# Designs tried in a protein design run: designed miniproteins, single chains, continued (5). Part 54

Each design is a single chain, and the fold is of that chain. pLDDT is the mean over its residues in the fold that is shown.

## One batch from the design tools (miniprotein)

Design m17859
Fold by ESMFold2-Fast:
Structure m17859 (fold): chain A 110 residues (1-110)
Amino acid sequence: SLLEKLKELADEINKLSIETYEKIKEALEKGDEEKAKKIFLEFVEEVKEKLEEFKKYATPEIQKVIDETLERLEEIRKKLEEGELSPEEAFKKAEEVLGEAINKIAELVQ
């Protein structure tokens, strides 16, 4: 069911978020800002792939939420690449965007 697929998506994103945050913190504690940035960029690519896959099963209303989420993640990626956000700030913003998206999709699946 779509609800089961959403729960699986949310669980996978949550697991990736925890693992990514720990890796970013470890890189920053070692003074390796470039590694922290790379870890975040890899996280964004994995999340985008998962959202695009979920989009294939989604209603038009849910597809719109996913498209808006992908656009917001791309803006965060660009700001990080331009030095407007630190890797930790970029990660926090991405988590907020993803949490909002999952909650909004959950309301639309009901």
Scores: mean pLDDT 89

Design m17860
Fold by ESMFold2-Fast:
Structure m17860 (fold): chain A 93 residues (1-93)
Amino acid sequence: SEKLKELLERLKELKERLKEALEEGVSEEEFLELVGEFDELLKEAYELLPEGVRPVIERLLERLRAAGTDRRAQLEALLEAVEELIKILEKEL
């Protein structure tokens, strides 16, 4: 419960940073930092969530890969993935 609440809070903070990134733009360094933070949070989610939700997470990763090399499309896909992961975590609380 406590670890899930902490993970949820960190994902909500990342969501707000991604919204700002879409509105204002980001440097390459800032973009890579956002991707790195998402990867860390996703790894924690895999450890804390039931095995049955993994297919949902795998589909989110496929959508991110499908965004290609366009920065805006990558940011939009990343934001969508973060929002879906928040919904999954809220159901487990």
Scores: mean pLDDT 80

Design m17861
Fold by ESMFold2-Fast:
Structure m17861 (fold): chain A 96 residues (1-96)
Amino acid sequence: MEARVRELERATAEREQGEFHSEAEEEVDGVRIRAVAFRLADGRFVVVVTIERDGEVATFVAVLNEKGELLEASPRPPGVSEEEYERGLRAAERAA
């Protein structure tokens, strides 16, 4: 938990120094996934992914290279299924 909190805080700080680039959203079977991408000065993207289901909200962060390829992501949040997490990662790649 503690190491992951620091990772998310760092990614959030990097996002605040980035420029809004794009967003991707999907809704399938009552699950809404929204990915918001910010471009960093070095060309990488930091993407904030929000998964909403039955009024519950989970958020994780993904870091992609300038080609939109996944470099790193926060671990799967509690209550998020593997399928929802994978859809979130695909949405992040689509937003970058």
Scores: mean pLDDT 75

Design m17862
Fold by ESMFold2-Fast:
Structure m17862 (fold): chain A 105 residues (1-105)
Amino acid sequence: AVDELFAAATEALLAAIDRAIALPEGESVSETLEVNGSTITIRVEVVGRTADGVVTLEVSVTVSGDPRPPVTARLRYEDGHVTTVEGSLRDLVEYIRDAIEREVA
């Protein structure tokens, strides 16, 4: 169950990033996963867009009932390529995995 839920969460994260790239500045995409009564929310917001097509995204992950602060990362999209500017996608993924493991335990 953990590996399947984690795969679904990773797919949701990537889908949210892909959808957010096409949105106007100030718009966001949210994906949610329900695990045993806790809600994992992945939010991707377009925080910047240049005339040259460079998009800056802010990704945040929150878990209902988790006292830890949300994990965030800033990403840059340019010419089909996504790079991390601030934070870590690894930290986002590990936060998601920890939340799933805690709920499935």
Scores: mean pLDDT 79

Design m17863
Fold by ESMFold2-Fast:
Structure m17863 (fold): chain A 104 residues (1-104)
Amino acid sequence: MEEVAERTERLVEEHPELVREIEERVRPAVERAAEENGIVEAWRVAIERLRELAEEHKDDPVKAEIARTLAEGLELELLRATGGGDPAGIEALRARDAASRAAL
């Protein structure tokens, strides 16, 4: 777990332009998911799209590693935020997200 976070930080520092390129490719799908279904689905879409980008860039080891590492990091963050992905944890996160959006 700590190795994934450390690896993500290093990749962002060493290859900020490539990280930005990958994030820009993921952003439209994530924003749509967030607007239509909220934060949990946006996180899931981000993970899936990043894994797809890792496969798409399989012949570019740096881009593939960035996409894969970002996907792993987000998957771990989603598990932590949802208390291991149980239904009660998912519902609690959705309720907090909905309350935060309503407060704006």
Scores: mean pLDDT 75

Design m17864
Fold by ESMFold2-Fast:
Structure m17864 (fold): chain A 59 residues (1-59)
Amino acid sequence: DVELLTIGEVVALLRRHGFTLTPAQVARLLRQAYPGRPDIKRVTVAETLALIGGLRAAA
């Protein structure tokens, strides 16, 4: 089984990695990162870790 995270769970995981983002900011970043999935409401742990990697690279 692939674990799917809600936007709220992604916010919590990001916070654990030192990123303080609102659910609205996370939803916007996910749409930007995955333009082929405009109605992103759930993502995998791997997709969340990729987002964290992108945020670290941008800092």
Scores: mean pLDDT 73

Design m17865
Fold by ESMFold2-Fast:
Structure m17865 (fold): chain A 104 residues (1-104)
Amino acid sequence: MTPEQRLTIDEFRVLAITSEFWLTIDSYVRGSISADQALAEVENAAADALALVASTDNPDVLRRLLAQLQDIKAYVADRLAGTDVGAKMLAILDDVIAAVEAAL
C-alpha cells in the first residue's frame, strides 16, 4: 500500500480502538452493560491497541493513541474511582499505555 493509504488506515484504527474504549466505559458508567461485558470489551479494545502498536512505526499515530488512552484513563479514574471494575480497567489501560510509550 502507499504511505498515505497506510497512514489513513492507521488513523481509522486509532479512531476505532479509542471509540471502543470510550463507548464501552460510557455504557458501563451509565449502567447499560454489565461489569463482565465492560471488562471483556475493554480487554478486546486493549488487544486491538496492542496489535496497532506492533504493526505501526509511525510515531504520530502512536502519540495520538497515547493521548487518547491518557484521556480515557483520566475518565475511568474520575468516574469509577474506588470500584473493582475501575481498578481492573486502569490496570488494562496502564499496560497498553506502557506498550505505546515503549514503542515511541
Scores: mean pLDDT 88

Design m17866
Fold by ESMFold2-Fast:
Structure m17866 (fold): chain A 57 residues (1-57)
Amino acid sequence: SKSDEINLLLAGIYAASQAGRPDLAARYAARLSELSGVEVPVPRSAEEASALGKQLG
């Protein structure tokens, strides 16, 4: 579902940021923005990622 895809992208952004891959985090954020229709910032923590998932799902 769209909500599942959004949650996977948020998890991907967090994982990429933790792995020191800002290039991947940016690509996931761009895809998430495209799906949600809004500009989505890269979450800086698991809590931010969870909050964004709830807001966009």
Scores: mean pLDDT 74

Design m17867
Fold by ESMFold2-Fast:
Structure m17867 (fold): chain A 92 residues (1-92)
Amino acid sequence: MSLSLEEQLELVSEALVELGIASEAEAEELRELILTDKEAAAALLAALSEEERVRLAEALIEAAKKYAEKNNDQKLLEEIEKERDEFLARVA
């Protein structure tokens, strides 16, 4: 089953804090911004450096994998593993 937007944002917030990219307060603010002002959220993401974008991608993959494992979502887990492999091939 596909993650809801709200569930995806919760996982992104958790992953950003775990990687030290954002504080808990900053992650909460970004989540609220995405829900209320998608244009401003897109501008923030576009302002990220290449290194920050890589870290964010890694955090998203890790958070999504944890969610898929918790909910026994085999299809989502397979999609995450494929994206992870493609990401690693690109940066190698």
Scores: mean pLDDT 66

Design m17868
Fold by ESMFold2-Fast:
Structure m17868 (fold): chain A 63 residues (1-63)
Amino acid sequence: MSPEESARKGAEGARALGTGGGAGSAAGHQVLHANDEKGKREAAQAGAAGDYEGAAEYALRSA
């Protein structure tokens, strides 16, 4: 897989994890979830803009 393809899939995976809300949310879990989603959205946005290195970095930070 090319570096671009790998970074894009990494950002997509991070975004998918960030959108997986759902399981029993106390207030603390809601705050953690919102911060995690922000990082995953940033990774997806960087990948879409062609910043594959930044997308990979955001995806790793969001894991």
Scores: mean pLDDT 55

Design m17869
Fold by ESMFold2-Fast:
Structure m17869 (fold): chain A 95 residues (1-95)
Amino acid sequence: EEELKKEADIYKHNADIYKRTADQLKKIADSKEAEATRLRNQADASSPEEGAVLRAKADQLETEAANLRKGYENVKKRADEYQKKADELQAEIEK
């Protein structure tokens, strides 16, 4: 009984850590995507030569954002798994 309570607390704590990490990765990815959009809009208003440079920078930011999105998905999955285990253990304790 006491051991199950301690185990539930550990899983909940780990879930919270992974959730915070996922939120940070998502925030950075969102920021990079917003910057890429700004650069593409700026490129459309620029000379063809300058526009090409800005589009290349936007492509790089989109690639970086995509990699961060993959990281977010992996960490979020881990957070969800740990939260589910914590919830299941807590439900067993309360029965």
Scores: mean pLDDT 87

Design m17870
Fold by ESMFold2-Fast:
Structure m17870 (fold): chain A 64 residues (1-64)
Amino acid sequence: ASTTIREKPIAGTDGVVKETFSSSGELLSTTITLPDGEVLEYSGSDSAKAAGAVLRAFSASMDP
């Protein structure tokens, strides 16, 4: 059925976050593409929380 996709670039990197929502606004999945080309996928109602934690860890892991 109809879904809404939000694409958010990670500023200063080639990384991208894609969030898929249902027509009712429920978060269905989150896909994070890291600058090194690794893709992380999360599904279900916990996907925003899990993806957010991973995104924070990813940004921290870019330090020397």
Scores: mean pLDDT 68

Design m17871
Fold by ESMFold2-Fast:
Structure m17871 (fold): chain A 98 residues (1-98)
Amino acid sequence: MSPVYRAEIEAIRAAHPDLDDARVEEIRARLEKLGLHPLYIDYLAVYIAARVPEEDWDAVLEAIRRALEEEEKRLKHPEAFPFLSGEIARRVIDEFVA
């Protein structure tokens, strides 16, 4: 787990004590397949598990995948993409649950 998101992860878990670790691991594995930087995976997995209904996980993960593909094509500096991927995914999740 990235030290950058440790406080956020702990806060989400404290607010959602019923979070199933198996659900978090399922989302984590799927996020890894999307090419997200490892620094963001633990945070985003907990965030999706806490905020997104399970029936909507396929839809939110597909929305993240599409957003990442579009952003990668438009970046002036592709070397920055791994560090922007977490911010892009978080924005998509927030828009999805709005």
Scores: mean pLDDT 75

Design m17872
Fold by ESMFold2-Fast:
Structure m17872 (fold): chain A 76 residues (1-76)
Amino acid sequence: SAERRQALLELLLASDEEARRRLLLELGVKKNDEFVKKAENAEPAQREELYQQLGDEQVTLNELLRQARKIREELG
């Protein structure tokens, strides 16, 4: 729902970067079950590389953050 997505976008603004990337996956943004499994089962060094691959989604993350800021301005 739109309300759920707005709440999740607000959480993205408040959470650290790793938590924000996990929320993006839950929202279906670049939802790849194989990628999620690799990230969960990866060694720490490889996990960093996988999160850097999610960095290609930085444009999407920035767009969501921009939308969330507009929503917050409307809400006060």
Scores: mean pLDDT 57

Design m17873
Fold by ESMFold2-Fast:
Structure m17873 (fold): chain A 93 residues (1-93)
Amino acid sequence: SKEKLIEEFLELLRKALENEETREKTFNYLLEVFKRLGVDEEFIEEFKEAYEKKDIEKILELVREFLETKMSEEDIKALIGWLKNLLEEAEKK
């Protein structure tokens, strides 16, 4: 279900944001996804502010809303795959 995919992605996202090696790359990738899908500037600025404040809970809240409203199940699966690969690569270093 879409809900299960969203929960899986958000759990992986939390891990990526708590890891210094993956945090910036994860943030930059999500910004590019938001821009590509035409998310408004107000949302982007709120996301940037949450990142600068290291407010992981606020980042997860914003990303959840985005995934629920703008992403298909297949798109979320692709994001999960990307994030799993990033986290696995970071564990090797």
Scores: mean pLDDT 85

Design m17874
Fold by ESMFold2-Fast:
Structure m17874 (fold): chain A 100 residues (1-100)
Amino acid sequence: ERLERRKQAAEAILKAIEDPDYVIPEELYDEVNRIFTEYLILKQIESDEDLINFFQKRYGLSKEDAEKLLKLFDVLTGRASAEEQRAFLAKHPNLFKGLK
C-alpha cells in the first residue's frame, strides 16, 4: 500500500510537468514532499546513477521516468547545467507554461 502511494506521488509529479492543466491531488502532498526531501538528501551523497536506481526501486518507476524525475529536480534546484536545462525544457515545452 505505501509502495503504491509512493508510485502515485512520483507519477503525479511527472504528470504535472507534462500537463500544464494537471494539479497534484492534496492527498499526495506528504509523499511528494517526502520524494523531494529524499532527492535533496541523496543528491548530496549519491551519484546520479545511484539516484536513478533508488527512484526505480523506491517509487516503482521505469528507468526513463526515474531519469526524468531526477532532471526535473536538478532543473528546479539549479543543479543542472545550462545545457541540461535547455535540453530538458526542449523535451517538456509545457513545463512552467506562462513563465516564459
Scores: mean pLDDT 76

Design m17875
Fold by ESMFold2-Fast:
Structure m17875 (fold): chain A 55 residues (1-55)
Amino acid sequence: SADDAATAAFEGTLSPEDAAEYRRLLDELRRLQAEDGPGEEIDAVVDRLIAVMER
């Protein structure tokens, strides 16, 4: 999808280690959303994603 292409392009701007962490966190976020997980867990994953993006 277009969103997946945009995500891959952004990952290409990160170090390999940060790109791997970013991808892992995105997969965790998608899983939590699919499982209708608690908002506090979703917020925690989003905060970690922001921290990686701000490096």
Scores: mean pLDDT 74

Design m17876
Fold by ESMFold2-Fast:
Structure m17876 (fold): chain A 59 residues (1-59)
Amino acid sequence: KRVENDDPLSKIDKMLEEGSEVEKILEEVIKMYKEAGIELTDKEIENIKKEIEKILKEL
């Protein structure tokens, strides 16, 4: 897709506001990177998960 109206952070932000589970938000982040042709390592996935948990805890 050609990035017009693509705001992956907006979708993630909406999931955070809806009180979605960390695992579901993590899946959307992984999917976003995969669609962009980027393969995340286990370490990168762990770091993203920790960041999501931190954001959810502060909401």
Scores: mean pLDDT 72

Design m17877
Fold by ESMFold2-Fast:
Structure m17877 (fold): chain A 68 residues (1-68)
Amino acid sequence: SSRDLVDELEDYAKSKEPLLTPQDKEEIQNQLNWLRTQVDQGRLSDEQVRQYVEALRTLLDAAVKAGQ
C-alpha cells in the first residue's frame, strides 16, 4: 500500500541519518513529512506515491554518496 511505501522510505532514511549532513537531514525530513501528510490525507494516488518515494529515495542516495 502507499502507506507501506512511505513507512519503508522513512525507515530507510532513518538508517541513513548518520551519513547525512545536518542540512541534508533537515531537507529530507521536511520532504518526508510533506509526503506523509499528503498520503495520510488521501491526496495522492498510489502511482503518485510510488513516484515521490522513488524521487526521494534517489535524492537520499545521492546525498549519502556526496557525503561519503
Scores: mean pLDDT 86

Design m17878
Fold by ESMFold2-Fast:
Structure m17878 (fold): chain A 81 residues (1-81)
Amino acid sequence: SVAEELREEALERIEEILRKAEAGEITAQQAVDEIQKLYAETKERLEEAKVPKEVADEVLDELQRAAVRAILRAHELEAKR
């Protein structure tokens, strides 16, 4: 489904952002900014695709949990510099 594709794409992009932070290619703040932009874009795409609110909320909740974990990890990595 479109919701499943958007979920998988967003989660892969969070992992990519985290890998860039781990490599020192971006700062923790840049990682936060990219993740926030990704969340907003994913929400918009779910709305444009007319995904039912219940399904969209589940995708966004999972994305929010993954985002929080990635943001915390990015800050941890920066603190070790």
Scores: mean pLDDT 86

Design m17879
Fold by ESMFold2-Fast:
Structure m17879 (fold): chain A 98 residues (1-98)
Amino acid sequence: STTADIYEAALYFREAAKLVESITLGLPDTSEGKALALIFKEIGKELGVPVTVEKASKPKVVLKTKKGEITEESDRGDAAGMAEVVRRALEKVKELLK
């Protein structure tokens, strides 16, 4: 469900934001993409992490850390694609920061 995918993306994003210096997002210019951009910007503001949102045809996330950058993209332009992208980026950043 779209609501479940948005919720899942937000949970993974919050966990990733705790571990990184900044986040850049590529999101489609759709109602769903705009909702995700607003949610992710608010999470970044709450945690004191800079979040930049760029227009993209497909979901993309770039996590900048002291040890390097993690970039993940999806071929899916929906919330499920964003949830998967953020989840993969979170897994990779946890491994990088060991």
Scores: mean pLDDT 86

Design m17880
Fold by ESMFold2-Fast:
Structure m17880 (fold): chain A 68 residues (1-68)
Amino acid sequence: SDDELRKKIIDLAKSAGLSEEEAEKIAENVLKIKKDYGLTEEEALEIAKLIIEGKNREALRLILDKTF
């Protein structure tokens, strides 16, 4: 569910040292990307991990590879 995915992303971001506000923002953005591009929960979580690691370019490439 989106609620479970949101919780996983927030927990992962906080574990990586991000603030609660940053973690919530990442979760919100990833859930929007998941909806807009028709990604699975597993794909959305992979995108979240890349964003949390600061690998925004790799995250974008993965979205494009799974959508087009």
Scores: mean pLDDT 85

Design m17881
Fold by ESMFold2-Fast:
Structure m17881 (fold): chain A 77 residues (1-77)
Amino acid sequence: SAAEAAEEVRRLLEEVRPTLLALLEADRTEAPEVTEALAAAAEPALAEPNARILELSATSEEAQRAALEKLGEILAE
């Protein structure tokens, strides 16, 4: 259902939240090589959740709204 898709999106974003916050924090470092290495290391871990979030969001307006709301919350930290 649309509600189940929205819940799955929220769960996936919560699982990747620490990685997203770490990348956001790394953006403030004076060591660009470290930031670049962290981003490269995180990319494979984010690929599958990102693909699933996009798939669910494409098939459900509730999932799309859940994704935008949750991303807004994470980015506001």
Scores: mean pLDDT 75

Design m17882
Fold by ESMFold2-Fast:
Structure m17882 (fold): chain A 97 residues (1-97)
Amino acid sequence: MLVEVRMRFEFKGLSQQTVQNEADAVKTAIELTARRKGWNVGEVEVQVLPTDEETGTSVVEIRLVAETEDAARALYEVAKQTLKFVDKIEVQFERLA
């Protein structure tokens, strides 16, 4: 059963370069884990949003589609363990039928 995972990680007071480095690291970690486990996740979409100058908040958004809920949750755990300096996490799991 396909599961879409959307993750949002918020960072405060970090440079755009530091946030980009974290985004690059998490994409690599997810892709390597999926490959090692033989999980098909399609394209792992990682987007760094522009820093909000009023709040100092930077956001990394990650989207992937996993073939099982177990794979989806495992890849979310990989993302949480890979990313450093996170102030807030939001995650949504949606079953695609």
Scores: mean pLDDT 84

Design m17883
Fold by ESMFold2-Fast:
Structure m17883 (fold): chain A 86 residues (1-86)
Amino acid sequence: SHMHELMMKTLGLSEEEEDKITLNLAKRVVEFYEEGDLDTADLALASLLATNESIKKGISEEARKAIEIARLVAEGMPLEKAIEEA
């Protein structure tokens, strides 16, 4: 959204820095699901998915795929299959 773009500009966050944060969070969500820490994983996934559509268009392909993998793993898909579907 326009508000998020304005906040990124105001805070001085680069697109690359936001992408790295998104990618790291997505990786941690998958790790929590694989460890069986479902409550922590669900909370982290909710935070990740709260990112709006305009931001998701601006992030890297790697971060976008990582978000989709985390979402599929959350739905009970095995990691290997989630990677193929993303």
Scores: mean pLDDT 68

Design m17884
Fold by ESMFold2-Fast:
Structure m17884 (fold): chain A 87 residues (1-87)
Amino acid sequence: SIEEVRRRARELREEVRRLAAEGRPAEDILATAQRRLKEAFPELAELIDEEFARLRAQLPSLSDEAAVLGIEILIHEVEERAIERLR
C-alpha cells in the first residue's frame, strides 16, 4: 500500500538522521540506507544501486551534513518511484 511505502521510507530517514547524530561516518550511513532500501524495495534494486553509486562517488567532496541530506533525498526519490508504480 502507499501508506506502507511512506511508513518504511519515513522510518529509514529517521534511522539515517539517528546514525548521523551518533557520529557515524557518511559511508556507513550510505551503506546502511542502500541495504535497507533494497530490502524494502527489491524491485527497485537496480535504480537504488545506480543512484547510491553516484552519491558514493561524490562523498569525498561533500560535508557530512550534505552527504546525509543526499541520502535522505535518494530515500525520498525511491519512495516516490515505489508509489508511482502502485498508481
Scores: mean pLDDT 87

Design m17885
Fold by ESMFold2-Fast:
Structure m17885 (fold): chain A 100 residues (1-100)
Amino acid sequence: AEEKVKELEEKLETEELSEEELIELAEELSDLPPEAKKRANLLLLKKALLVRFKLPPSLLSSLTVDDLVAMLRELARAESDLPEEEIDAEIEKFRASLEA
């Protein structure tokens, strides 16, 4: 499990991947133990955000939780009709899930 997460991180930092390729990677990693799956899902989320914002793969390891929160908030405003209060509530749930 640990080796698969490390290989994923190296791949995500060096390769340009489409959203379709990220979905395939998520499915391949679905059978990982919960702790490894949580880390893999966080790496895949970081990569998906880099792809959506047209940012270079090399930024993967430099993205903080605050950076992810800011990017998710921007995407929610751009791609959804959700009120600001609901966006803030969902972001707080996401932040709490990373600390659990």
Scores: mean pLDDT 76

Design m17886
Fold by ESMFold2-Fast:
Structure m17886 (fold): chain A 56 residues (1-56)
Amino acid sequence: AQDAEFLADAARAGLVAIDKTSEDVAEINRALQAGEAVRYTETPDGVVRERRRRQL
């Protein structure tokens, strides 16, 4: 239940909420490991907030 903090941080980082499934979460995780993004997959709607700096 840290969505308020995530939203503030996400807005500053330029993150966007995406209506996704577990499959998309795997893609977000790969981007994060590429040193690109932050991942917020723990939301009640199952929406993940992601920021991509570079194309994979």
Scores: mean pLDDT 46

Design m17887
Fold by ESMFold2-Fast:
Structure m17887 (fold): chain A 93 residues (1-93)
Amino acid sequence: AVEEVKKLLEEGIKDPSKIVEKFIEALKLLYEALAEGGKLDDKEDEELEKLIEEAIKVYEETYKKSKEEFFKEVEEKSREELLAKRKELLAKR
């Protein structure tokens, strides 16, 4: 799971036009892994933080936008997925 998250972030860095989409996919995969009882060790956490920082920097340099604009785009695109997951949780009896 962690290796797949790292791969998605690296793909976004290599292709900045897809960086927001790849970041959202990476977060979704990481969330699912953590929900199944997974946890990051200190090394994995540090490596992911470095890739996230690099992805944000590539976005800022490529689009001349701020990190705040990056997270706004992530929130806007992921909003529908969050609403879908919320409905599934509420439907569970």
Scores: mean pLDDT 72

Design m17888
Fold by ESMFold2-Fast:
Parts: structure tokens; sequence; C-alpha cells
Structure m17888 (fold): chain A 68 residues (1-68)
């Protein structure tokens, strides 16, 4: 499996898990796991930093939705 295919699967899993999560703790755990996996696929790269920033943004948005 290519790194691009691994990233696509990881992103699909992230969005499904975050949407299903009902607590901030679950969302933070999903975020941590996803960032660690991206760092392993794209260590020290601009592409890795881009995806980590996107995942951080989506995670913050989902947490704010749960606080409402």
Amino acid sequence: MSDEEKLAQLLEEYYKRVEAAKTIEEIEEIHKETVEKIQKLYPGTRLGKFWIALIEHETKRRIEELKK
C-alpha cells in the first residue's frame, strides 16, 4: 500500500471516528493517534505539517460543536 493510500485510509478513519465520538476525551485521543500516524508517514515534511494543521483545525471545530 502506498503512503498516499495509507493517508487516505487514515483520514477516512479519522473523520468517521471524530463524527461518532461523543466526548472531548475521545476526540483528543483520536487527534493524538492520527497526528502520530501522519508523523510516521511524512516525518519532517511540509506535506506532513500541512495534514497535521488540517487535522488540528477539524479537531478544534468538532470540540467546539460538542461544547454547544
Scores: mean pLDDT 82

Design m17889
Fold by ESMFold2-Fast:
Structure m17889 (fold): chain A 78 residues (1-78)
Amino acid sequence: APEALIAQVTAEAQQLLQQVKNNPSEEAFAAAEAKLDQLTKNLNLAKALRVIHPEVYDKLSQILNDARAQLQQIKAEY
């Protein structure tokens, strides 16, 4: 179900940000950025294969972009 996918990606992004906040390091930031890049790549592939509804894609893209912005804010405060 689309709701389950949105909930899963949201939870994964939130867990990622919390892990970086709890143990910040250059390696942790690089790993978090790589994970967000992989999630974005998987999302773009799903869109290209037309296995995801455009509205779900837009919502997931916003969640990942918001997570990236939060990660950069955490990095700036480190």
Scores: mean pLDDT 85

Design m17890
Fold by ESMFold2-Fast:
Structure m17890 (fold): chain A 95 residues (1-95)
Amino acid sequence: SLMEQIKKEIIETLSEIAAEIKKGDLEKAREIAREAALRLINEYKIIDLSEEEIVKLLQEAGKELVEKEGLEEDDVEIAKRLLYGEILKEIENQK
C-alpha cells in the first residue's frame, strides 16, 4: 500500500540520518533530511496528509528503529526532528 511504502521510506531515511548524527556530521544529516523531504512531498504527496498523520508516521518509524533495530533513542529523536523540520520547510515553500 502507499502508506506502507511511505513508512518504509521514512524508516530508511531516519536510519541514514541517525547514522550521520552518530558520526557527528550534522550537515550531511540535514542534506539527507532535505532530499528525503522533497521526495516524500513530490513523489509520495505527503502534503495531502494532515500534520497529525505525518507526526504519527515519524513516531511509528522512529519507535521501530529503536525497538526492532536497536538504534540509539537520542540519535533517532534528532533524526525525526531534522526530517520533520525539512518537511515543514518544503510544505511552506510550495504554498
Scores: mean pLDDT 86

Design m17891
Fold by ESMFold2-Fast:
Structure m17891 (fold): chain A 80 residues (1-80)
Amino acid sequence: MKKRQDFLEQVKKNLDDLINELKVSEEVKKKLEEILKEAEKKVENGEDLDDVGEEFTLKVLEVLDEYMSSIGKNRDELLA
């Protein structure tokens, strides 16, 4: 069993679970999918899995922070 394949499957599952739980907008979903594609390319290029995982996590958190900030600022407008 190749650890690189297991890593990518785990990352994809975590991202899918996150998208489903937060019910993110299509724009946020596309940004998250682009981050996943970049991580897949880096894994295919033989980059360190810990480095790829750390970069992936930071980029996902940045997108989620922007999304949560948008919800917090405009919650009343979105629910009105």
Scores: mean pLDDT 73

Design m17892
Fold by ESMFold2-Fast:
Structure m17892 (fold): chain A 72 residues (1-72)
Amino acid sequence: MDALQQQIQRLTDQFIANLRNDTPANRQQAVQLALQLSDYINQGYTQLAQSQLRRINAVVRQRVQRIRAQRS
C-alpha cells in the first residue's frame, strides 16, 4: 500500500519533470505515463491509483493551457 503509493508518486514526479521542459515530446511521454497509471486502475488498484491519476490529469491540463496561452 504505502510502497505502491510511493511508486505512483515517483511516476508523478517524473512526469512533472518532463513537463517542466515544455517540449511536445515531453508532453507525449507524460501521456504515456498517465496511460500506465490507468492500467493500474484496470488491474484492481482503483482507490490507490485513481486519486493520483486525477491529480496528474489536472496538472497536465493546467500545463497545456499555460503553454497554449504563451503561444497566443
Scores: mean pLDDT 63

